# Designed miniproteins, single chains, part 84

Each design is a single chain, and the fold is of that chain. pLDDT is the mean over its residues in the fold that is shown.

## One batch from the design tools (miniprotein)

Design m2916
Fold by ESMFold2-Fast:
Structure m2916 (fold): chain A 72 residues (1-72)
Amino acid sequence: SAALEELAAEVGARMRRLGYPEDLIAEIVEAIRAGDLAKLRELLDRIAEEEGDASVRAQWDRLLARVEALVA
């Protein structure tokens, strides 16, 4: 989906600006492109757990909801 590809590019660029590792960015981008909600949730849960910040978790939950809306 063009919408998923655009969202993946947007998220990838933002994560790179925030200093996330390139291997993690690549996994997130591919999960978004594939509409793989299970893989995306797994990756985002790991990020939220590592950062220990509720606001970060809330941001990633919003991203997951955006991908869910695009694959519906």
Scores: mean pLDDT 82

Design m2917
Fold by ESMFold2-Fast:
Structure m2917 (fold): chain A 100 residues (1-100)
Amino acid sequence: MAEAKAKAALIVAVEEGRRYARRLGEEDPEALARLEREREKVYKELDPEVQELLEKALAGDEEAQLELWTTAVMVSDGLPREEAEELVRAARREAEEAIA
């Protein structure tokens, strides 16, 4: 479960980066096909609950994005949920400001 949510969080991050690149008129054809194949492969391995969270996160649901990222940080760093959530919120704000 937690590992699957962490993989889903990575898919969200990659897709957000791609959307930003497209807004700048920059295409990344080199990575596009590879990212699509990996994304589909990972998606099929996810539990239905995680698939639903991923779809919501990709649609811009902030709660779904936060849940996936918080779980990823908890898994990677062994942090309590509250500390992981604060780190995710701070990192997202900094990333959004950097690409805004």
Scores: mean pLDDT 70

Design m2918
Fold by ESMFold2-Fast:
Structure m2918 (fold): chain A 73 residues (1-73)
Amino acid sequence: AELTPEQTEVNRIVVRATRKLLEAKSDEERQKIVEEAYERLSKLFGPEEAERIVKALLENVDAQREMDAARAA
């Protein structure tokens, strides 16, 4: 399994943003993380693709939070 340079960079951005979002303690912090990820991704793939990637990232973060809450119950 191999990644292109572009896929490697996307994964780096997504992994860092996901980690920061899970650690974020306020909506203001989350908004800043999302905006930074969107800006970096839009420079690589354009705004439409960046929006899709950010949406998928946010859905994954929400799913992880739901799973963590379920395990704690």
Scores: mean pLDDT 78

Design m2919
Fold by ESMFold2-Fast:
Structure m2919 (fold): chain A 85 residues (1-85)
Amino acid sequence: SIFDEVDELEAEARKAIAEAPHLTPDEVRQRMLDLARRMSEVLEKAKEALEKGEITEEQYRDIKQRLSDIALEMDEAKAAVDEAA
């Protein structure tokens, strides 16, 4: 389901954030770019699910908020690594 994809993406993002201090700045940038692309794909799928009536407007807003929170955490992790380089 779309919720399983969001849960999986959150878990992968948190793992990437935790691993960021042990990676090179280039590796961190690549992982964050890949995650950002996947977040865009999940958001598009969530929009399609809303249009098909598979999820509610409230569930769609919750997904958008969760993805926004992940994006902020990823940006903070990337900035910290870039400053340390």
Scores: mean pLDDT 83

Design m2920
Fold by ESMFold2-Fast:
Structure m2920 (fold): chain A 65 residues (1-65)
Amino acid sequence: DVIKEVALNLLIVAAEIEGVKATLERIDGELVATFEAKTDDQIKAAEQMAESIEKLTGIKTVIRR
């Protein structure tokens, strides 16, 4: 679905603009989005973006410090 791919890319770019590092990779054939956040505010932003990605695309998300 082209719309889901565009939405995912926009969410990743938005995360990086807010200082959250975002990566998208395939693990055992499964697509996973990983966010790296250092501050509590960045973690909250990453959690909101992760929830949006899961709701829009069903892609699994992971948040790291």
Scores: mean pLDDT 71

Design m2921
Fold by ESMFold2-Fast:
Formats: structure tokens, C-alpha cells, sequence
Structure m2921 (fold): chain A 74 residues (1-74)
């Protein structure tokens, strides 16, 4: 029986920061100006250090969903 690897809150936040940065860079490079996506990314950058790992995962999930919607809707 092997327990699934558990990421620490610090590791989750570090990964989330990198993912959010890449989404933002991709959006800027591809002229994606979806206001919902930009608002979520801005909220993430401002609040990440005060958020729980669970809140970080939820916000990152919303940003990913908004990003996929913005890319798919042409």
C-alpha cells in the first residue's frame, strides 16, 4: 500500500503561481483579452499568499476553465 504523494501548501502555491504566469503570458502573446480570465488572474496574483491550498486550487480551476472557453470561442 503506497500513499499517494501529497503536495505541501507551499508546493501547491508554487506550482499554481507558475501555471497562472504561463496562462497570463499566453493570453498576452495571443491577444486574449477576456475580462473574466484577466479578472481571475489579477485576483490570483493579489490574493495567493493569503489563500489556502484549497482556495488556490479552486481559483486556478476557474482560471483554467475561463482560459479554455476564451480559446475555444472564436
Amino acid sequence: LEPLPVLTDEQIKAIAKRVAKRIKEFAEKNNITDPELLKLLDEFEKNIDSMTAEEVRELLGKADEAFNKAVKEK
Scores: mean pLDDT 73

Design m2922
Fold by ESMFold2-Fast:
Structure m2922 (fold): chain A 119 residues (1-119)
Amino acid sequence: EFASKEELEEARKTIPQSLLDTVAPKDIQQEVDNLLRNLSKHMDNHRVQQTPDAVVIHGEGPNASAEIRINKDTPNELEVRATGNVPALPKTGELVGQDGDTTTYRYAVTKEHLELAQK
C-alpha cells in the first residue's frame, strides 16, 4: 500500500539541493541523509515541505511517522518528531516534548556527531 523503495528514493531526490545549500551546510545535509536512510526501515513514503523559515522532511510508514525539521535561524540543529515505533532514530537527542504517541527530539548537530554518522 505504501510507496515502493524506488518511490522512497525519488522522494529523497525532491529535496531541493539549492535550498539545502542555502539553509544547511553539507555536514548537516549528510546527517539528514543518514536519518532518512535509517527511517526507511520503518517509512515507505517521504515528502519534503518548504516553509518561509524551515525545510521539513516528512516520513510515513504503516506503524510510524516522523518529521525532520531544519530551521533557517538554527541550521546546526535538527528537530525530529516521531510518532509510533521509530527505534532507528538516534536517541542522543534532547527530549523537548511528548504529546500522546508523538515524541519530539532536538539534535544539536556538532562535528563530533557528524563524524559518528559518517563512519
Scores: mean pLDDT 61

Design m2923
Fold by ESMFold2-Fast:
Structure m2923 (fold): chain A 66 residues (1-66)
Amino acid sequence: SNDTFLDVLVDLMRQAGVPDAVVDAVVAYLRTFSDPRQADVSAISRATGIPRHRMTAFMMAARRQV
C-alpha cells in the first residue's frame, strides 16, 4: 500500500540522518500524488530542499523493499 511505501521511505531517510522536519515535508508532499512511488524526484527536491541524487537513492531503495 502507499502507507507501507511511505513508512519504509521514512525509516530509510531517518536512518540516513535526514532531519525529522525534512522527512515530514517529503511525506506531506508525496501524499499529494496518486502514486507516491512514481513521484517526480526533481519536484520533491525543489519542494523540500533535499538533494535530487539523495532523494533518487531513497525512492529506489524504498521501492525495492515494498
Scores: mean pLDDT 85

Design m2924
Fold by ESMFold2-Fast:
Structure m2924 (fold): chain A 102 residues (1-102)
Amino acid sequence: SEEEDRKRAEEVERVLLGLIEVSRDPSRVVDFPEFRPVKPELLVEAARKVAEYARELGLPEVAETAERAARRAEEMEPSEEAVQWVVGEVAAELGRRYGLGH
C-alpha cells in the first residue's frame, strides 16, 4: 500500500541518515540510538545493527551488504577510514536499489 511504501522509505532513509550523520559528526543527535556511540571500535556492532533493521524491513540486499561490510571491518584495525568504508558500502547499496542519497 501507499502508506506501507512510505513507512519503508522513511525507515530506509532513517537508517541511511543515521549512519551517514553519525559517521560525519558523532555529536549530532539522531533518531538512531545504535549509532550515537559509534566509534571505530564499535563499528562492527553498528553495522550488524543496520543489517538487523534492514532484515526486519524486508530489505535482504541491504542486510547482506551490511553483514559483508561488518565481516570485513572485523579484519580492519579500528579507524575513521574503516567507518567511512562501511558507510560508503551501505549508502551505495541503498542508492543502487532504492535511489536514496541523490
Scores: mean pLDDT 64

Design m2925
Fold by ESMFold2-Fast:
Structure m2925 (fold): chain A 108 residues (1-108)
Amino acid sequence: MADRVVETARGAARTLVEIALEYLEKGDFEKAIEAVQSLADFAIELMRAHPEVADGVVAAAREATDELIKKARELGEKSSPEMKQKADKVIEAAREALGRVEEAAASL
């Protein structure tokens, strides 16, 4: 059971990062930020339901947010100044989302 919960966390986090990047590329930064927030909300609920796998869920969230930050930065650097500003907002949302996940884990 524990392994399946962590695998679910990794799969969901990866999908939400892909959704966030797709919205960012389309110029819909609000939906990109919503996808990032959904990643944090999903991870937090999984940790509350399954405290025994909290470390695995936090690791999955960290890996996903690091990948999002890297790809959003690359997209911003190759694009217009306006797109870079939008990418920077998504990067800040990703850092905030990871902080929420880590804080929730510390309170378990």
Scores: mean pLDDT 85

Design m2926
Fold by ESMFold2-Fast:
Structure m2926 (fold): chain A 91 residues (1-91)
Amino acid sequence: MTLVATGRIDASNAEEVLKGLTEILSQNEEVTIDLSQVEHLDDAGVEAIVEAIKANPKTKVTLLSTDPEVVERLRAAAEAAGVDLEVRLLP
């Protein structure tokens, strides 16, 4: 399954993202999340994504982003949370 996220993932919607993503990941064995069209991602948004993945250890997740800073932040948050996560930088 591929999910394309758009707009914002931040403190204003982090709880909703966590809940929705947790539900999607619980129903799928492999999920690619395309963040290339996300215009704003803050620390709360990064934490929500990583927590949803941590709650679903049986699901293989790949994150895609065009922003090297976002890729670095996602990798750092996953490492801190003890989550094995593939994060790919797109051109």
Scores: mean pLDDT 84

Design m2927
Fold by ESMFold2-Fast:
Structure m2927 (fold): chain A 66 residues (1-66)
Amino acid sequence: MAEKLEKEAEALADTDPVRAAALYGISAVKYAWEGNREKAHEYADKAAALGADRQGLRLTVDWVAA
């Protein structure tokens, strides 16, 4: 599931960065649910690069992965 969202985010990054940021953020949360904190933080950083709230995403990832 997270891999599908990541691929959609990559496809949208050039044409709709706001939507791409949201999909990267969802992917980060899904990776956290899967116990993959490293990938979760990686995709949270990608979402933040496109304008998402990095601090909020980081806190959500840490909470979900705990």
Scores: mean pLDDT 71

Design m2928
Fold by ESMFold2-Fast:
Structure m2928 (fold): chain A 84 residues (1-84)
Amino acid sequence: MEEKILELVEKAEEIHKEMMEELKKDPNMPIEKLEKKVEEAEKLVREARKLAQENQADKELMQRVILAEAQVTMMRMLVHVRKQ
């Protein structure tokens, strides 16, 4: 179970990293592309959080899940601001 939670978190972290690298190359990235990446990352961290809670993950693993959730929340805020 720990391995599955880590895999989900690492996939979300990779999406965040990819999005930041893409934005560095193309600051005017289409909002639809950003929304798709955010939705994918949100699904991953939501599943990771649920599994971590259900399996009583240790504090270290839970902290890593929380940090990934924070990164995804910032990505969503970026999309929200660009839609306004």
Scores: mean pLDDT 82

Design m2929
Fold by ESMFold2-Fast:
Structure m2929 (fold): chain A 61 residues (1-61)
Amino acid sequence: MSVEELLAEMRAAIAARDWARFEELFVELQERYATLSPAEAAELARGVTALVEELIAVLAA
């Protein structure tokens, strides 16, 4: 699974309020982080910012 695919699935889990799935994907993200190139790490940082914005929107509702 790519970092982009993983972040997309995490966003879908947030939208669905599927916290069990989100936890599974978060473990996968932690394992993946150790293998990232600098370019992938920068992409992850951008994706995490978008993910945090989505999470805040869901929690504020």
Scores: mean pLDDT 77

Design m2930
Fold by ESMFold2-Fast:
Structure m2930 (fold): chain A 68 residues (1-68)
Amino acid sequence: STKEEAIKAVEKVAKENPGGEKPAPKSTLESLKWAVEEGDAETAESITRQLLKEGANGEELIKAAKEG
């Protein structure tokens, strides 16, 4: 449940931030914030999935996305 909720929340926040330039893809919270700020929902989702596989907390990912 947490993984699905985190991915959907990140996608929603990313779509609300249109951005203008695609960030460099990295599997870190900093890159996730950048992807969300840029409005790149695909990159944000990819980074979120990778971080969740590495054991990141879904709540932390959602907070990072909102900070972007």
Scores: mean pLDDT 68

Design m2931
Fold by ESMFold2-Fast:
Order: structure tokens, then sequence, then C-alpha cells
Structure m2931 (fold): chain A 103 residues (1-103)
């Protein structure tokens, strides 16, 4: 499970940074990078994870990935405001995953 969560977090970072680059929002790019890097660090430093916490983090990261993909799609369609809203939603899911992990 932990390895799968690390892979989902890395995927979230890749897609989130791609979306932010397409939008041209440097502040949002920095925020998503810092939030995902904090989550990756916290996941690596957590010696054991309850199945319930792991499942919650997985669901949140799946939602973050979906939001980041929608952000990329909106940006490519030229809807930068929709793209920004989707990327902010992805960031919210990452921040919630970090809160769940640190609880």
Amino acid sequence: MKQQLLELAATTKFLGLEAAELIGDEALKKRIEEAVDELLKALKETPSLSPEVAEQIQKLLDQAIDAAREGIRAAKAGDLEAARAHLKQALDYVEEALKVLKS
C-alpha cells in the first residue's frame, strides 16, 4: 500500500505541475509542488499506516489526479479559469491527504 501511495503522490505532482505550467500560474505551481513534496516526505517517514488511513489517502489522491487531468484538459481547451479552479481542487485534495496522514 505505501508504495502505491508514493506512486499516486508522484503522479499527482507530475500532472499538477503540467497543469500549472499550461495555466502559467507560478504561485499555484509552487504551492502544488510544496504540498506534494511535504506529502511524499510524510509518507516516507511514516513507519506504519492503518488500512483505513491508507484507503482515505488513496481516494483523495485519485481525486487529486482526476482534478489535475481536468485542469490539463481545460487549459488545452483555452479555459484558463476552469483549469485554475480544477488545479486548486487538486491542491485541496493533496492538503487534505496530508492532514489525514498527520492525524
Scores: mean pLDDT 88

Design m2932
Fold by ESMFold2-Fast:
Structure m2932 (fold): chain A 68 residues (1-68)
Amino acid sequence: MSDAERVAQLQADMVQLLRDAQRRGMPHDTINELHGQAILAHQAYEDGQISFDELEAELQRIKEQLES
C-alpha cells in the first residue's frame, strides 16, 4: 500500500472514531480538540516535520483518548 493510501485510511478511521465518540456522549469540546490535534498531526506529516511512524503514534494516542 502506498503512503498516500495509508494516510487516506488513517483519515477515514479518525472520522469514524470521532463519530463513534460523539454517539457515546463524549463532550463536543473534547471531540473538537482531539479532531484539531489529528488535523495538526496530518499537517505536520504533509509538511515533512514528522515521519509516518510518528504520525501513526500521534493518531494512536488520539484514538485512545476518543475511546476513553
Scores: mean pLDDT 84

Design m2933
Fold by ESMFold2-Fast:
Structure m2933 (fold): chain A 67 residues (1-67)
Amino acid sequence: SAAEAVQLLIQANQASAAGDLARAQELMAQASKLSGVPVEIDEEGEAVFVDPSQEQANALAAAALAL
């Protein structure tokens, strides 16, 4: 679900900040699988959803606001 994907993305960024890169990669892969949207590290070093469709972006934004 979008909510689970957003939660996994948040956890991936927390794991990365803690230095647990292996856990961050696992969580990024799970977030990508659940959302159907690629997850990559951006120029700021943060895990982000890459080029979601408008429908995917709306679902992910709504899920993030509900957390």
Scores: mean pLDDT 82

Design m2934
Fold by ESMFold2-Fast:
Structure m2934 (fold): chain A 78 residues (1-78)
Amino acid sequence: SLEEAIYELLKELGVPMTDEEIRKAARAIALLYEGKTPEEVAKELGMTPEEVIALVRDVTRRTGLTPVELYRRAKEKL
């Protein structure tokens, strides 16, 4: 799945986050690229929209990859 592909990519990049945080980030990014809004993603993950945006920004900062680059690289693994 796209979520698993993003999770594997984040693990390969060695981001300094817990496994639970990486799992949440992978799910959030996958849902956003499936066309869900931050509000819809937040509702599904039990987070606020601000927390979703902050999580995606934190991943971008730590990986050096934009969310769209993460999505494209993960999609290539499928």
Scores: mean pLDDT 82

Design m2935
Fold by ESMFold2-Fast:
Structure m2935 (fold): chain A 65 residues (1-65)
Amino acid sequence: MYEVEVRVPADPEVIEKVKSFLENPEVRLEGDYAVIKGFVKEEDLVPLAQFVQEHGGLILKIKKI
């Protein structure tokens, strides 16, 4: 399992999709962006990273726990 923090456009559909990859998602809105923190399973990490990058987001933090 990984602790992740991602920054994505503040699009409700993008936010909801990112939240669907995460356990205990925490969302913070920052202007035109959302910063989303949570825990991701190892098998969902690559799909999450790909989705974030395809939708103009960035991975800010990734830590194995």
Scores: mean pLDDT 87

Design m2936
Fold by ESMFold2-Fast:
Structure m2936 (fold): chain A 104 residues (1-104)
Amino acid sequence: SSDVEKALRVADLLQETSDRLGALKQASKLTKEQGREITIAGASLSLQALHLRLLAKLEDPDIEAVIQKVLEQTKEIAEELSKYHPEAAKVVRETAERIAEILA
């Protein structure tokens, strides 16, 4: 199923992005607030990745609709993160663009 393949590709991308945010947090001297918001963003992306992997394993008929919701949530995470750390926000925004390409 192409929808299952899309879900797994998006899940991998979300987890890679979460890992990149974790690396950015470790490489940079951040304020407590910046570190907290990057941690929240990374955790949210990782949880979405786990959700998509579960739906892929179940071969859920609503997978594509859920990926669309994940795209919107990823855009919202990037927008929120832009208030605290523009470079981290850019990483998440680029991820949203790549999710949109997978859906096309």
Scores: mean pLDDT 90

Design m2937
Fold by ESMFold2-Fast:
Structure m2937 (fold): chain A 64 residues (1-64)
Amino acid sequence: TEQEIDAKVRELMKEADRLGEEATKYKNQMEQSEEKRDELLKKAEILEKKMMDLVDTGNRLRAA
């Protein structure tokens, strides 16, 4: 009957929605991890540049 088909379609749509939510949750976790990694890398680069500037300044002061 059409009612049986409609019920089956609704069941499939509910399952699709659940799978979509799970996929979105997993994807968001991956994106957050990558963003945090990139932020930490940028912070490390800034600190390394500052460290090198201090070393260069110290070397110049010692040479003068």
Scores: mean pLDDT 70

Design m2938
Fold by ESMFold2-Fast:
Structure m2938 (fold): chain A 110 residues (1-110)
Amino acid sequence: SELSEELLEEINKAKISEEDIQTVKDTLKEYGIELPEDEIKAIILIYKLLKNKEYKKAFRLLTEFFEDHGVSEVDAIKATMLLVGASRNNEISLEDFTFTVVHLLKVVSS
């Protein structure tokens, strides 16, 4: 897994539905992307934290998620600020969140 031990532990503690996993898989498939299940679970976990307004924990885990994918600390923080800020001001679907995370990964890791 590309994910840090902390992210894997948080995923193991979270109850993630098969319906949410399928939603993320279907969204990724539309863009020709396939991710391992732990990556999918990380995206769902962070999304749920944002929906629950647990912004501090969501910020920390999303920054770690970007860093685990080789994004620099500065760029990971910037990408996280954009996503957390957007989710505070707008209702974001799991599909839109998934797309935005993957798009930001491609932009900041290039």
Scores: mean pLDDT 82

Design m2939
Fold by ESMFold2-Fast:
Structure m2939 (fold): chain A 81 residues (1-81)
Amino acid sequence: IAEEAEELKRRAEELLEEARRLGNEEGVRYAQLAIESAELAIRYYSLGTEEDIEYARKLVGIAEGYIRRAEELNREARERA
């Protein structure tokens, strides 16, 4: 449901701010991709057709993958700090 995609967007925005503070350009890119995927998922859920909801679920999975990658990159950047 759209609430899950909205929570993923919030998490990605937090990761984006952390990546910017760390000077982690790769983390910034993956966090931005996660935000974009989550925003697209919210839009497709709002359209309400079966095909759009299925596509939104795929976008949620993609956003989760980008969030995981951004978390890994930020962890590595913290180790270097």
Scores: mean pLDDT 84

Design m2940
Fold by ESMFold2-Fast:
Structure m2940 (fold): chain A 88 residues (1-88)
Amino acid sequence: DLPSGIEAFMLARMAVHVAGQEFRRNQGRLTPEQAAEVRRLLGRMRDLERQVGIAYTDGDDDAALRALRELEEEIGRLVEIMRAVRAA
């Protein structure tokens, strides 16, 4: 089942928090190019978290869920970079 608007808001905030922690923990393992890409992804994720929060506040649960799905795609990209870093 799709999460409710409040669940989408909470999930988005948690995802951005955890992603930021993973970046900080792995900074010393990243090449400059990987670090730049992770910073770009974190910026996009923060923008999407804000979009989820705005949509939720406006009572637009469908828009909140759409923004959450885009955030999930960005999380997938971050996870792939971190897997590559850990495999190297």
Scores: mean pLDDT 83

Design m2941
Fold by ESMFold2-Fast:
Structure m2941 (fold): chain A 70 residues (1-70)
Amino acid sequence: MTVANLIDQALRLQGLAPTQEQIQRVLEMAQISGSKLAKDLEGGDFAKLQLAIKDEFGVEVSLDTLRQLA
């Protein structure tokens, strides 16, 4: 699974239907490539994604949820 797909799936679990433009803004804020494999995420990458998602969508996705989807 790519990081872009990870973001899409996490937001759909929150009842949201993200646009590609919104996903791209999350990726830019987190400074992560959307084509990167989610399994290759390191260290604080999950925390960066959580913060970027909260800033763009106003929802909290747990770090454990993001790790389980990866």
Scores: mean pLDDT 85

Design m2942
Fold by ESMFold2-Fast:
Structure m2942 (fold): chain A 64 residues (1-64)
Amino acid sequence: MTPEQKAEELLKRIEQAVRDKVPREEFIALVKEAAKEAQTLPKDKQTAVYAELERLSGRYEERR
């Protein structure tokens, strides 16, 4: 799996975690893993992943 595909898979898992209202500790662990994978991507794709993580974090807080 490429770093890009791995980041996309982690974002999908985080979206599911928001829907499932997982415990905060689990949500934070997924966000940290996605951010770490994003660091290996080109700057433009890294920025897109970080923007998506910010959006998903906001949605998690609203649904908690």
Scores: mean pLDDT 79

Design m2943
Fold by ESMFold2-Fast:
Structure m2943 (fold): chain A 73 residues (1-73)
Amino acid sequence: MLEKVRELAEEYIELVREVLRLRGYSEAEIDAAVAGTRREIDRLLATLPPEEVKKMLEQAIEYVRKRKEELLA
């Protein structure tokens, strides 16, 4: 379970990087946003069961994929 959650977290982080680049953010701004996102995921894993964090990451990934599709259209 934790290994799958880590894989989803990295997938989510990479999607966030792609969307922010498409929006014209600088690499420094993207790195700051990614660092914030990693801290939030770590906080969730400290307070919630891994299964719950997995569901949240799957929902977040779907949301960000839709945002990316809008930016590429």
Scores: mean pLDDT 83

Design m2944
Fold by ESMFold2-Fast:
Structure m2944 (fold): chain A 76 residues (1-76)
Amino acid sequence: MGEELYKKYLQSMVGEKGEGNPSLTPPAPALRGADAELIEAVLADPQRVFPGTPFPALPLSPEERRAIAEYISTLK
């Protein structure tokens, strides 16, 4: 579940391995190696965590946010 949601909503902005995208303006931050709590916070309110981020507000349930965070937390 987390991998599928990541590919659908985040991969185009932060890369296949969550490495970020410095070519965007403003640049998308790396999520790889971030704590699950930080990732959940970003998914719930991107503008609060990274002001000016290209991340859109996503219509995700709490369970879907946790699934994405767990997936990303395994990327090193």
Scores: mean pLDDT 68

Design m2945
Fold by ESMFold2-Fast:
Structure m2945 (fold): chain A 111 residues (1-111)
Amino acid sequence: MYTEEAKKAFLALTVAVTALRNGQYDIAEAAFKKAKEYLDKLKLPDGSYQLTKDGVDPEVTAVILYTMALLYEKLGKTEEAEKYRKQADEIVEKHGLDRELVERIARATVG
């Protein structure tokens, strides 16, 4: 079960993705910033996010970080995009996740 802050982050990311698909870049950037604010409240010392009351979901964390990287890339913020992609890669390697599947889900989410 996701925390209230995680649910707010997911909603803000959904708004950012939808706005970006519709060419509404100002709305996308504002929603993305709000999503980051919610996620930062859930950030653990190892760089993962406590998305559920029972702990960390590393697969969902990796998808979120790749989604953020792709959103920054589409907004022309290449340095921020590389930072989030590197963080996502570290989570994928640490937890032995399927990188191709995680990246595919993130790309499908951003569209």
Scores: mean pLDDT 79

Design m2946
Fold by ESMFold2-Fast:
Structure m2946 (fold): chain A 91 residues (1-91)
Amino acid sequence: SMSEELRKLRKEIEEAEKKGEKEKAEKLKLELAKLLFLESLKQIFEAAETGDVELSEAAREALEKYRGLSEEEREEVAKELAEKVLKEELE
């Protein structure tokens, strides 16, 4: 499950940081952020379909494109978002 994957990643990050494995911890943090974006996009899409959230035209078009993507392409979108967010926090 997503909760089990998130828990495992958080534990692996903690262990890598404890051992001083900085590069490994950074890569695991990117993977954690990617999975969080995948889950968030899924939840936003489901909320939009149920009418709980009104989307702008640009957001609706972006989610429609995301909907047409394969699982692998969706992971790439989530990875790009994660990398951009982490890069902006470091600057």
Scores: mean pLDDT 76

Design m2947
Fold by ESMFold2-Fast:
Structure m2947 (fold): chain A 62 residues (1-62)
Amino acid sequence: SSSVQEEMKRSLANLMGVDPSSVTPEVIKKYREKLEKEGNEIDLGMLDLVLGVENTVLNILS
């Protein structure tokens, strides 16, 4: 649903420290690569959790 997409963007924006309108697949990918390179397992886990929630909801609705 559109509400899930909006909430996901807000959650990702808060995690990345950016504006929600700046949340794109490319920005998410770069942020993930940065965390992996730095070995930041805590923030990487939070990113995966947020993305996993969206994917789970989409799979249920499909």
Scores: mean pLDDT 71

Design m2948
Fold by ESMFold2-Fast:
Structure m2948 (fold): chain A 68 residues (1-68)
Amino acid sequence: SAMMEEIKKELLEKTEEIIEKYPGKEEQQDLAMAWELGKLADERKLSREELEELSKIVLEHKEKLLEE
């Protein structure tokens, strides 16, 4: 849906911001990303399936950024 595509874009941008804010601090990065996901889930009333998809996308994007 259009809503999920916008949320994905926001989370990918947030993931990049978090990595820049906490360079080399992977545990802090993970905590900050988990907090953003949890906040978004509550605010947007995301389903379990939507949360699972977003969590996967965020993790994959983070892994790509940290490998480069």
Scores: mean pLDDT 78

Design m2949
Fold by ESMFold2-Fast:
Structure m2949 (fold): chain A 89 residues (1-89)
Amino acid sequence: SAEEAYEEALRYYEREMYALALLKYLELVERYPDSKLAAEAMYLAALAAEKLEVYHGAVRLYEELLERYPDSKYRKEAEEKLKELKAKL
């Protein structure tokens, strides 16, 4: 389920295994794009990319979040993150 995939990804994130967390969050979005967890998983994938200092990847994930899930509760956070990251790139 999307909930089980989310829990697995979160466990990797909490263990600071950001590369595995990123992959598992993206797998959730690919398998369950219409889940209520999909926008959150994409947001957390972008945060994991930032932790890995893969800033180009993080930018692309925030842009995709805004395109695919424009009405999500993460819209404002994603817009703020994009402004912050693009100012430093």
Scores: mean pLDDT 88

Design m2950
Fold by ESMFold2-Fast:
Structure m2950 (fold): chain A 70 residues (1-70)
Amino acid sequence: ATLEQLDAMFETFKETEPQTSKDNLFLATVEFHAALGMEASTETLEEFAKKYGVSEETLQEALKIKPLEL
């Protein structure tokens, strides 16, 4: 996934789930793209995490998410 794709989905989740934390929205966005086989690079995930100020722990969890093999 590109940074633009991650950003677009994060904003969508934020609007539909406004009570959800930034960290959980970040994880949901990464998991969504992984489920579609659209994995982001480590560098892209680090840039995305920095943009939204998510915790280091959440970034580490996101880096463990693998694309769903169907």
Scores: mean pLDDT 78

